# Designed miniproteins, single chains, continued (3): the designs that were tried, part 9

Each design is a single chain, and the fold is of that chain. pLDDT is the mean over its residues in the fold that is shown.

## One batch from the design tools (miniprotein)

Design m8302
Fold by ESMFold2-Fast:
Structure m8302 (fold): chain A 99 residues (1-99)
Amino acid sequence: EEAREAEELARKAEEAAKKGDGKKGGELAAEGGALASRAAERARGDEEGAREAAEAGERAARAGTAAAKAAKTPEEAAAGAGGAIAGIGGAVSGEIAAR
């Protein structure tokens, strides 16, 4: 269930970035990435749940990168980069949990 929440946050982050709202996109991507990491931790021993968490993390990472590109200020760019890093963390955690 947290993996679905992470995916929804990543989707909202992508929409915010497309609209040029780098700050909101970055913040949502970071929240989605953090939830993906938590979902991966809970999915240890559950290969399907772990894969869903990894996919949510990958989506959050892409959304954070898009938010950084849409950034109008260094602070917005940092938020997007933070979202991308959090998303990568989720993806990696999910892949490890799936093994």
Scores: mean pLDDT 82

Design m8303
Fold by ESMFold2-Fast:
Structure m8303 (fold): chain A 56 residues (1-56)
Amino acid sequence: SEEKLEEFFKKIGKNVIIYDEDGRAIKVNSLEDLKKLTEEEKKRLAEQFGVEIPLK
């Protein structure tokens, strides 16, 4: 699962930035950063990259 998530980061870039509804920039650089995201923020990330987030 961690390997699968690392592959995801490699595909979209290691320094991923998403924006919430308020335009707040959220940097996603690790598994821990992804786990800290709310469901809404995960949805924003998925929408920006057109992919599903492979999180447990």
Scores: mean pLDDT 65

Design m8304
Fold by ESMFold2-Fast:
Structure m8304 (fold): chain A 59 residues (1-59)
Amino acid sequence: MKKIYEAVEDFASPHPDVLNLKKGDKVEVLEVINPDWVKAKSLKTGKEGLVPRHFLKEV
């Protein structure tokens, strides 16, 4: 089953490995990297990248 999360606020970083999100964007969590970071795929853009866990809520 796909584990879908929603961004709780806007998140942007100039770092190329980081996924930029707008509040309300849905992501699929692909991998838990560590307690603070996950690798996720944006359902809006199809891009993959690292996201801080505290910017995501389970849907």
Scores: mean pLDDT 79

Design m8305
Fold by ESMFold2-Fast:
Structure m8305 (fold): chain A 79 residues (1-79)
Amino acid sequence: FERLVEEGEAAKEVARELLADAPEEAREEVLRLLEEAIRKAREAAEAAAAGDEEAARAYAREAMELAKRAGEVLEKALA
C-alpha cells in the first residue's frame, strides 16, 4: 500500500505540470482529490502495518476511487 502513496505523489507532480495553464479552480480540485487519495493510501499502509487487512483494503479502495475522480477532472480540464 505504500506504493499507492508513491504513485499518488508522482501523479500530483504530473498533474501540477499538466495544469500549469489551466484555470485555478480546476487545478485546485485535481490537486485536492489527489491529496485525499494520498491520505487514504497512507491510512491503508498504516492499517496494513497494524495487521488490519480489511481496513487496509477499504482505505486502498477509497484511495483508488479518489484517484479515478481526479483523473476525470483532469481530463475535463485539459479537453
Scores: mean pLDDT 80

Design m8306
Fold by ESMFold2-Fast:
Order: C-alpha cells, then structure tokens, then sequence
Structure m8306 (fold): chain A 66 residues (1-66)
C-alpha cells in the first residue's frame, strides 16, 4: 500500500540521515539530504512510491561505500 511505502521511505531516510551525520560535517550532511529530499518529494507527489524507495536505497548504498 501507499502507506506502507511511505513508512519504508521514512525508515530508510532515518538510516540515511544517521549515516550521513556520522560520516560528514553537519552542513555537508544537510545539503545532501536537502537535494535528495527534493527528488523524493517530487516522486511521491507523482505517486511513484516504488521509485522513491529505490532512490533512497541507492543513496544509502552509495554513502555506505564512501
């Protein structure tokens, strides 16, 4: 359901935020989160919940490798 996908996005976002704050200065972490948030919000507004989930997962995997 859409509600389950939104909850998955929120959980992935929390993990990403915690990881970015651990690896980077606050300003850098915030900038990366704001850029990703714009794209995630656009996808959600278009009903593209699965694409939004995959976008956050992809960024999380990328940050883990940095």
Amino acid sequence: SEEEKIKEIEELWKELEELLKKKYPADVAQQRLEELQREVTRLIAQGKYDEAVELVKKELEKVKKE
Scores: mean pLDDT 86

Design m8307
Fold by ESMFold2-Fast:
Structure m8307 (fold): chain A 77 residues (1-77)
Amino acid sequence: LDEAEIEEVTRKVALGNIRLILENKENVEEKMKKLREEMKKLGYSEEEIEELIEEARKATEEEIEEIRRAVREAALA
């Protein structure tokens, strides 16, 4: 995988994790705080993190399934 492909997979993993936190609704605020801190360590800006959170909230179930499928395919390769 080239660096752009790795970056896109990392972005999809983050988006999927955000959606799981939002769907589970258990300790959402604390889990979101930890996720934001981890993403900042990966080089994401505050603005980029908020954009991903909004994307995860607005995404359809079909879009989330496609993201999760792509992440699984990358993990199994």
Scores: mean pLDDT 74

Design m8308
Fold by ESMFold2-Fast:
Structure m8308 (fold): chain A 65 residues (1-65)
Amino acid sequence: GPAEGPLGLGPMSEDEESVKKAVEEFGVKTYKVLDRDEIIEEIREHMRRMGVPESEIDDIIAREK
């Protein structure tokens, strides 16, 4: 059936949590498929799609790298 109604999954510093979640989900799935470089690129694209500012993305990646 069609899904309606927002979950209320909003920010409150959730940006970082959403990013971490995506990294973990994507990382575990791509751990044998993509190279580290490719994984980082995918994560960056995912974050940009969520509307995360580039400066934030760069900071997160730099800290994890």
Scores: mean pLDDT 62

Design m8309
Fold by ESMFold2-Fast:
Structure m8309 (fold): chain A 86 residues (1-86)
Amino acid sequence: MKVVLVAKGADEEDKQLVLDGAKGMESAGGKVTIEVKGDTVTATAEGAGYGGVMSALAAAVDLELRGHDLKSTVDGDTITFTATRP
């Protein structure tokens, strides 16, 4: 299973939330890759179990509470949480 956490329009606190989510996904056994492109931060975890999904979701909810619009998508074995600042 692959878990992707994306923050768009991310400030420094938002970036830290993505990094904290990435640490949770790694602790759940995921192989984590982080990509930063301007104000967009993407954390991808491969081989993450249920704990990886929960870590990504918790970070995505924290981003939503900071004013991001949260969208969740499932495509095959990939779960993506996208938090976009309007």
Scores: mean pLDDT 85

Design m8310
Fold by ESMFold2-Fast:
Structure m8310 (fold): chain A 68 residues (1-68)
Amino acid sequence: LTEEQEREIEEALLLIAAGIVYSETGDKEIADEVYRKGLEARRANPDLPLSELVRLIYETAEELEKKK
């Protein structure tokens, strides 16, 4: 895969994760924050494995729900 294709796959996964969060919570702010946190995590660590990124996003969604 090219760098561009990897970024496209990552974006699709972030959108799917945000969509799942929105489907479960009904809260668009939490879904949007999850998506944003995913992008920030990648910018902070370009070498972060995709599986680790997905796990971080899930943990972030859980924390945001607790804060509600």
Scores: mean pLDDT 75

Design m8311
Fold by ESMFold2-Fast:
Structure m8311 (fold): chain A 57 residues (1-57)
Amino acid sequence: MEEEIEKAKEEMEDLSAPEALALGGEKVRELLEKGVPREEAQKAAQELYDWLKEQGK
C-alpha cells in the first residue's frame, strides 16, 4: 500500500488540481476493489488529500 501511495503522489505532482483529485479518487477505488479495508483506503485518501493541500493544489 505504501508503494502505491508513493506512485500516486509521483503521478499527481505533474497534474493540475482537478486531475490530481480525480487520480487520487481512482487510486482509492482501486484499493477498495483489491480488498483493502475501508479504514486503510480512507487513510490513504486522507494522506493524498493532505499531501495535495501541502503542494498548494
Scores: mean pLDDT 75

Design m8312
Fold by ESMFold2-Fast:
Structure m8312 (fold): chain A 75 residues (1-75)
Amino acid sequence: GVYVITLEGDYFPGMEQTVAEVAAAHGAQLLGINSEPGRIDVYVRQLDPATDVEALGQAIAEALGLKLLSVERIE
């Protein structure tokens, strides 16, 4: 499935590489990042059916030093 992981915070340079590496380590693929002031939406495809996407969202938030707001399935 495809998921959107929403974080509280602002975009910074190098964010995409960090997210892509964390997603890959958890059996997911980064599709893209959309940023608005105070909000980051990370789009990921689950490649491994065993991937806990909530745990992935938390791992991304921790790696970036941002707050996890939500994890939602969009497809």
Scores: mean pLDDT 88

Design m8314
Fold by ESMFold2-Fast:
Structure m8314 (fold): chain A 57 residues (1-57)
Amino acid sequence: SLQQQIQQLQQQAQEQQQRLDGANRLRDFGFTVPSTKAAQEYQQQLQQLQQQIQQLQ
C-alpha cells in the first residue's frame, strides 16, 4: 500500500540521517572520518528519500 511505501522510505531516511549524524559527531569529537565524501553521499541520499516521501504525500 501507499502507506507502507511511505513508512519504508521514512525508515530508510532515518537510517541515512543516523549515518550522517554519526559521521558529524565523530568529526566534532576530533576523531578521523574515513571520507567527507561519504558524509556528503549520506546527505544526498537523505535528500532524495525526503523528496520521494513528499511526492507520495
Scores: mean pLDDT 75

Design m8315
Fold by ESMFold2-Fast:
Structure m8315 (fold): chain A 69 residues (1-69)
Amino acid sequence: SLPALVGDLRFTPEELELLREAERELEKLRDAPPELRERALREIAELLLAGKPAREILELVRRLVEEAE
C-alpha cells in the first residue's frame, strides 16, 4: 500500500489516511491499460520523492482516474 511504501516518518496520521484514500482511488485503475497504470505509479513516486504532501498525491490519483474514465 502507499502508506507502507513510504512509512509514517514524514506523515501525520491524517496524511496517512489521505494516502489510504489515494490507494483506494488507485484501485479504480486496476482494469486500466498497463501503460496508464505505469505512468500513475511513476508520477506518484516522483511526488513522494519530492516530499509533496499526501493531499497532492491524492489529487494526482483522482486526476488520473478521471482521465481513465
Scores: mean pLDDT 75

Design m8316
Fold by ESMFold2-Fast:
Structure m8316 (fold): chain A 79 residues (1-79)
Amino acid sequence: ATPRFSMEELRELFRRYDRDGDGTLSAAELRELLRSLGLDPSDAEVAAIIARFDEDGDGTLGLTELARLLSAEGVAQVV
């Protein structure tokens, strides 16, 4: 099934919230992005999401991880 967001749409969203332009989102940036999509995750929920997808263990999320997150079960499963 085609995800709700194309890779180009995700990249544009990612760049908007990725202040550093380094290809990762901090917990705060991810939370703000998710809120812009109509989700209202708590700090604990954002931390749990990052922990599941964060391969580096530094509390950030990459574009590919974000794409998998939003396509896995649909955006409603994120929180």
Scores: mean pLDDT 68

Design m8317
Fold by ESMFold2-Fast:
Structure m8317 (fold): chain A 80 residues (1-80)
Amino acid sequence: SSVAEQIRSGIEEYKKLLAEMKKKNYHEEVIKVVEEAIKRLEELLKKLEAGEISEEEAYKKLQEINDDFVERYNAILEKL
């Protein structure tokens, strides 16, 4: 589904970001926020693929995960 593709794309982007952050020795708190986003998206994808959640619900959760990530990520960076 298009929602599953969006979740997979999000996971890939966060994993790329995580690799760059680890290479550049970013603060552990920043790394943890990215790792949590990846974990939440992977869990969401598994539920969607298992039919445990609707595509509409999955899309809403995808947006919640991304919004939470952006807020937490920016809040930490403003302190650095």
Scores: mean pLDDT 87

Design m8318
Fold by ESMFold2-Fast:
Structure m8318 (fold): chain A 55 residues (1-55)
Amino acid sequence: DALELLESLSEKEKKAMEVIGDLGEDASFREIAEKAGVSVATVKRARKKALEIRA
């Protein structure tokens, strides 16, 4: 299930998840978006999917 959810991520969502892991949970969505080179909306989607994968 977690692996299937990971495979459903877009390239940009995967990039955002990598940056979230790098910067940690203290980083703002804007900071993560800038570092990953994606929109804040993409970061929010990636974070929601990451939480679902961990569940």
Scores: mean pLDDT 72

Design m8319
Fold by ESMFold2-Fast:
Structure m8319 (fold): chain A 86 residues (1-86)
Amino acid sequence: EAEKLLEEAKKKLEEAAKKAKEAEELAKIPGEENKEKAEKLKKEALKLIAEAAKKVEELSKIVSEEELEKYKKELEEHTKKALEEA
């Protein structure tokens, strides 16, 4: 069921993007505690990105290589947007 794996991967990517953005906002607030909390959120975002990548790897076994490449580009764009537009 390719569509379900794709949706699960996208959901994890969106969660990662939100955590990354929240980490950037926390990093703006003075204080070591806020900076450490931002670092934890960034690590959680990276873990979600890795989980999304695993879903994409499972997709590679059941979808075309061309379709997989398009999804990988979307994953990269979404992650970049979360980190740079935060």
Scores: mean pLDDT 76

Design m8320
Fold by ESMFold2-Fast:
Structure m8320 (fold): chain A 71 residues (1-71)
Amino acid sequence: SLEDSERARKLLEEADKLRKEAEVTYQKGIEALKNGDVETAKKYFEEAKKLRDEANRLRVEAFLLMQKVAE
């Protein structure tokens, strides 16, 4: 349906946004490591992982909506 297609598109857009945020957060972690702040780097890497995991979940949800088998 058009509604499912629009929902899937919005989920993919949100997933892309979260992946970009995860990349910026990883870069902050790298900068913390360059400054010797291992504890701060770990927090940024954990935050980036959560953002990537959420993005992957949304992408899976979007693909399932697009590939829904109608019997």
Scores: mean pLDDT 86

Design m8321
Fold by ESMFold2-Fast:
Parts: sequence; structure tokens; C-alpha cells
Structure m8321 (fold): chain A 99 residues (1-99)
Amino acid sequence: SMARSRAVSLLAAAGILLAAATLPFNSKEERDRDFKAAIDLLYEAARLFVEAGDKSGAEWAIEQLEKALKIAEDLGFSPEVIEYGRKKLEEARKLLEEA
């Protein structure tokens, strides 16, 4: 489906942004921005997988969101970024449960 194809593209883009966000020479502002962008892409991928009826794809996107959030916590990202990611993770899980 078109939704599934878009979800896969968003997963790839999120991976690139997560790699960029974790670079040690980035400013706090650049890191927080790129990380929030990656979280948004992972959430949208999960939503699109749910719309496509691809539960395994949605579960994978949610797992990537969980891993991204743990990386942000381990690296000491700002509380605002961590809370934003946590809320998006919770919303993604609800979408899958209601599917």
C-alpha cells in the first residue's frame, strides 16, 4: 500500500536524523531539534503502518521509538525532548492497541 511505502521511507529518514542527533560535535539546539524530528518521523511511520494494517511494521516503528528515547535518556538530552518522545511513544502504542 502507499501508506506502507511512506512508513518505510519515514523509518529510513528517522534513522539518518537519529545518527545526526547523536554526533558529539553538534550543539544542544541542533541535537534536540534533529532528535524531535526523528521522533515525529517514527510516530508518523507507526501511524501509517497501523492505517495499512501492518501490525508488525507498527511494532517495529514503536520499538525504534523506544530505542531512540533510551538513547536520548542515556546521552542526557533535554527533559523537554525526552518528555516529547515519551508522549509520542504513548500515543503510538494506543494507535496499535485500538487497531
Scores: mean pLDDT 86

Design m8322
Fold by ESMFold2-Fast:
Structure m8322 (fold): chain A 70 residues (1-70)
Amino acid sequence: SEAEELIEKAEEALKAGDYETAIELARKAVEASPEGSEERKRALLLRGEALLHQGRFEEAAADVAKAKES
């Protein structure tokens, strides 16, 4: 699916230390994923991890909280 492709690209960007690209790709993956889906949960956690690496702690915490709702 589109969401899975975006998640894979976000994971690659995160591993490469490209946190800006990882955040943007994970955001697109969240938008492409149905509410409550496993893909949306994965995308939220990936964006949260990338945000945490950038020191954006409040935004990272919000993504983790939303992932728990999924």
Scores: mean pLDDT 85

Design m8323
Fold by ESMFold2-Fast:
Structure m8323 (fold): chain A 87 residues (1-87)
Amino acid sequence: FSSIDQKVLEELSKTKGVIDLEPYTITHPSGLVTVYNVPSSLRGKQLKLKVEVNGEVKTYTVTVSSDGTLSFQLPRGSVILSVELVE
């Protein structure tokens, strides 16, 4: 998978493991990422993102809204490496 999108989250809902991404660089000026129509099984759940920021690997926890929207902000130039379900 080349980015965090609905297809990645659909696959995550089935595997309950870690999904490795092709390195996805946040290029948007605001650093804001929004995914709509997240699978119902993931709504209200927390996801762990493994992110490279300025050469350091950090873990970020983001929450899927009950309405099926996932929205989070990371610095521009951050590289998302993987996504994992917390629960």
Scores: mean pLDDT 77

Design m8324
Fold by ESMFold2-Fast:
Structure m8324 (fold): chain A 57 residues (1-57)
Amino acid sequence: SSKEERIIKGLEKGIENLDSLSDVQKKVLAHEAREVLETSKNEKAKELAKKLLEMLK
């Protein structure tokens, strides 16, 4: 639960601050979001990961 909460909070923070992030930080977040989609069973985490990846296109 605490690990999933950290992932969710990280993705939410990434989305909120997307325009202020460096290209390197955006690439790191994109990689983390892809990992969440492949490995996580948490619906909220997967939804946020999909949203983040759409915004980074």
Scores: mean pLDDT 82

Design m8325
Fold by ESMFold2-Fast:
Structure m8325 (fold): chain A 68 residues (1-68)
Amino acid sequence: MSLVEQAVEEVERVVEESLRNKESEETFIKRVEAIMKKAEKELSDEEVEKLQRKAVGLIVRWLDARRA
């Protein structure tokens, strides 16, 4: 599995856990930022772009589920 795929799966897990536990937006964002910053250090520019695009989709999904 690629580092991008691993980071995406970690963000997906955080989305599911955060929704189940009714975590604050602040807590959720901090957890996602930690995953992204760690992965970003190991990734190429192309991989960072791919990860950012996928992560944005997952964050939007969390916001829609939490606020709708």
Scores: mean pLDDT 81

Design m8326
Fold by ESMFold2-Fast:
Structure m8326 (fold): chain A 86 residues (1-86)
Amino acid sequence: SPRKHVILEFRILVVESSVDFVEARLKKNPNPTPEQKKLLLEDVDSTIDLAKDVLEDAKKYAPELVPRVEKILKRAKEVKEKVKKA
């Protein structure tokens, strides 16, 4: 449905923005404290979970968006590895 497609596109933008925000925070502070690192890990894990949910919905309602969501999910996982190594 057009409404489900529009909502899915907004959800994709939210997930992309969340990945960008975690990456920007790490770039601004590449040596986070243990407490800051814990918050970054919680935020990136929440973003990965959201990306997985969006991917499942994209497979059902907008398969043309699947490659974009898979790219975001891959990037979110890469950002998580950067946070873990910080």
Scores: mean pLDDT 88

Design m8327
Fold by ESMFold2-Fast:
Structure m8327 (fold): chain A 85 residues (1-85)
Amino acid sequence: LAEEAVALARRAADALAAGDEEAALAAEEEALALLRQLIEAGDVAAALAALSEALAHLATHLPPELAAQAAALAAEYAARAQALA
């Protein structure tokens, strides 16, 4: 589930970079639905880990200043996930 959410988020970022907004929106909706399922199941650590990986991948498509901020948030979410595990 968490790996599937990350794969969908990466696909959304790649689709946005390619200019395919419809494919990006579809992948984003599926990723958000999976993240919601993880949170509702009480697996906050898995949801945070998935968000961390998605943000790290998104950083590769952002301008340098935003990429640095996204990478910092990804590291923070990863640390929080590890602390909860």
Scores: mean pLDDT 73

Design m8328
Fold by ESMFold2-Fast:
Structure m8328 (fold): chain A 68 residues (1-68)
Amino acid sequence: MSEEEKEMARLQELAREAGKAFREGDLERLREVIEEIEKLAAESTNPELKSLLEHVARIARQELARLE
């Protein structure tokens, strides 16, 4: 599996976990998942994937801020 495929698979898993945490009201878990997405974005060397990860993290942070 390519690095890009691994990063996309990890993003999909983290997005699923974020959605679950949001539905369950687990704000601590949601923060943790967002931090993992932000770390992946910071470490990504693919500009397209980096942009996508940053966008997902931004939306998730915005939603978290509305709950707190």
Scores: mean pLDDT 77

Design m8329
Fold by ESMFold2-Fast:
Structure m8329 (fold): chain A 74 residues (1-74)
Amino acid sequence: MSKEEKEKAKKKAEEYKKKGEEAFKAGKYEEAREYYEKAAAELEPFKDDPETRPELLEAEINAGLADIILSLEK
C-alpha cells in the first residue's frame, strides 16, 4: 500500500477517535465503542507498521474499555 493510503487511513482513524472520545465523555459508550472500532478498522491494514501499531492498539484498548463500561451499565 502507498504512503498516501496510510496517511489517509491515519487521518480517518484520528477523526473516528475524536468522535469516540466525544461520545465517551458524553456517556454514550455504545457509540464510543463503534467509533473506536471504526478507527481500528481503518488502521488494521497497517498493523505491522511500527508508526501505526501504537495508534491501532490505542483504538482497540479504548473500544474494549467502552465495552467493559457497557457491561457494567447493563
Scores: mean pLDDT 81

Design m8330
Fold by ESMFold2-Fast:
Formats: sequence, structure tokens, C-alpha cells
Structure m8330 (fold): chain A 70 residues (1-70)
Amino acid sequence: ALDALLARLRELGLSDEAIAQVRQTVEEFGASPEELGTIVAVVRQARAAREAGLFEAGTSVPAFPREDLP
């Protein structure tokens, strides 16, 4: 289910470019939903860790701001 995967990636705050790359990979190679699910899970964990860092200390966050939810 491509729509569900793209929705999760958007929730994780991935850039439009990253989302487009995932879509291209699925279209070209027919990547399995299991592989895509693993990628989403990894990004999810990375996002949560960075968000925690922003609250605990002045951690530099290069491109993943929480501006969507001020």
C-alpha cells in the first residue's frame, strides 16, 4: 500500500525529495512492503531521537525542525 507508506514518511517529516525517491524505487523495482516498512521504522526512531535531543539540550538539528507543530 503505497499511500500508507507515503503517509508515514510525511508524518516522520521526510522531505518531498526523499518521498519521491521512495516512490521511484517502488515503481522501478517493486520493492517489498517489508523493506519499505523497515525504512519507515528506522526513520521514525531517528526522528524521535532528534526530537528528544532538541528538548534536553541545544542539539544542532540540520534539517528536521518541528515547525509543523509549534
Scores: mean pLDDT 60

Design m8331
Fold by ESMFold2-Fast:
Structure m8331 (fold): chain A 57 residues (1-57)
Amino acid sequence: MSLEELAEIVAKHLNMSAEELINTLLEAFGLGRSEEDLRLLKQLLEKEVEAIKNYKP
């Protein structure tokens, strides 16, 4: 899954837009838009999607 697809899944679960979620997480963790920071963001979102998936029937 792409970063945007992962963000859309989590954002819908939190009742917010994917863009708003990405910006909020980047600001909260002090991340920029570097390749390394975006990779870390993707890993965080992948863990959150897995948690959501395990919570659903």
Scores: mean pLDDT 76

Design m8332
Fold by ESMFold2-Fast:
Structure m8332 (fold): chain A 55 residues (1-55)
Amino acid sequence: RTPAQARADRLTREAVRHMEAGDYEKALKLAEESLAVDPQHPGARALLETAREKL
């Protein structure tokens, strides 16, 4: 696992916690940050789509 993939994974996990708390704007921002680090991160892409649907 590259450092970029590890960072993106951490940001994605943080975004999940904000989704569970109902903080969709913060979840969206964290998912975008994850994709800036690793554009191919499937979890971050899925969270970005879900957070946008909730807003």
Scores: mean pLDDT 80

Design m8333
Fold by ESMFold2-Fast:
Structure m8333 (fold): chain A 66 residues (1-66)
Amino acid sequence: SAMEEAEKIAEEAERRAAGAVARGDYEGALQILEEAKKRIEELGDEETAERMERSIAHVRELLAAA
């Protein structure tokens, strides 16, 4: 289903973004999360897209503090 695909995209993006953050690559983490959010929005899963937006906001805060 579209929701199962959206969840898989979100989990993969969160894992990859966490790895980028661990390396100090905040810009790379943002690109990963923003791309995932766009794909999830195309699937129509607003709840999972909102979850991606929260992760994007968190990474932006980390970038501003770096």
Scores: mean pLDDT 88

Design m8335
Fold by ESMFold2-Fast:
Structure m8335 (fold): chain A 111 residues (1-111)
Amino acid sequence: AGPAVTQSPASVTAKAGGSATLTYRAEGELPLTISWYRVRPGEEAQLLSRNGVNVAPAELAARVTSAQPSPTLSTLTLTNLTPADTALYLGQVESPAGAAGGAGTLLTVEE
C-alpha cells in the first residue's frame, strides 16, 4: 500500500489580511517527498512548496511560508490573505511504495 496521509483542516474561513496554516502528515517508507499545491478549476495546479522549501510564484512567494519539522510533517502558512487566495490547497506525498494525496483544505477568504 502507498503512504497513509492526513491533511487538516478540511476547510478554513479567514479574513482578508489574516493568515491560515495547513498541516499534512504522511506515514510511509522513507524517503518521503511532501509537496503543496494550489488547485483551482480551469488552472494548472500550482506547486507552492516541496520538502519544506518555498517554490511559490513571485507574486505569492512573500506570503507563503513552508516548514517540514520532520520527514512526516509538513505545514503551509499563507499570510496577508486576499480573496484571490480562495482555493483548494492539496498536500501530496511520494514514497518508494507509492504516492498519496489528501482530500485537501478548502480555504475561503472573506473581505
Scores: mean pLDDT 83

Design m8337
Fold by ESMFold2-Fast:
Order: C-alpha cells, then sequence, then structure tokens
Structure m8337 (fold): chain A 91 residues (1-91)
C-alpha cells in the first residue's frame, strides 16, 4: 500500500505541474484516493484511481495539448495504472 501511495503522490505532482484545469481536477481526485488508501479504504481508493484514469484518457484526446504535456499525462497515467495494480493486490 505504501508503494501505491508513493506512485499516486508522483502522479498528483506531475498533474499539478501542468497548470491545466482538467489536470488539476484529476490531481484532486488522486489526492482523495491517497487519503482513502491511507485510511485503509482500499475499495474507495481503487474506484477513485479508476475514475482518475478515465479522466486522464479523455484529457489525452484534447487537441490543444503540447507534445510535452501529452508525455507528462502519459507518465501520470502509467503511475496511476501501476498504483491501481498494487492496490488491487492489497485487497
Amino acid sequence: VEEAIRLLEEARDLLLSLDRPGATMVAMLVDLAIREAREGRLEEAIEGVRTAIRHLERLLADPSLSEEEKRTIEEALRLLEEALRLLEEAL
């Protein structure tokens, strides 16, 4: 669980670095999932991470994204997917 939380924190920080409203909203969802995981509410944390992943996938379809922004979102997505795997293993 601690490793999953670290990955979620890294993803949150990457998303906050983008200074985009959509990325900031997803970062807030990730922050909520971090709190839920720390409280042992793993089912809620898993649902939160799944929701964040869906929103990031939609963000990647935004034609206004720069190549650098796309790479940052793709990296955050990879971190969230790895964190999700670890949280599901902890159930």
Scores: mean pLDDT 87

Design m8338
Fold by ESMFold2-Fast:
Structure m8338 (fold): chain A 55 residues (1-55)
Amino acid sequence: REKLIEEIKKSMLMAAKQDPDQGTIDLGVRSAKEYQNLSEEELKEIREAIDKLLG
């Protein structure tokens, strides 16, 4: 589980660096949640990491 979350997080951070559009990032995060069955806590952790990268 933890390895899967780290891989998703790494992938999302890499995608955000290539296309820092917030709408595209939000769509990516939502897709990961639905496809990978992420909890709200896991989703929040990923979102906060992306926000820190872009902010």
Scores: mean pLDDT 67

Design m8339
Fold by ESMFold2-Fast:
Structure m8339 (fold): chain A 61 residues (1-61)
Amino acid sequence: MLSEEELETLARLGGVSRAQVRRALKLIRDGVVSVTDSPGEIARAAGVSRKAAQVIRDVLR
């Protein structure tokens, strides 16, 4: 699980809110998307930018 500080760092790097990062992580946990999916697929499913999806994917690998 990511700490609040790690969520803030990811939100800053991705240019999104902490709530959007939490939403993306929930979709990965629930199996809607995988960390092995493309950043574009994660971005589409989570409603975040491709940059945010790339940062989240890279941290969770």
Scores: mean pLDDT 74

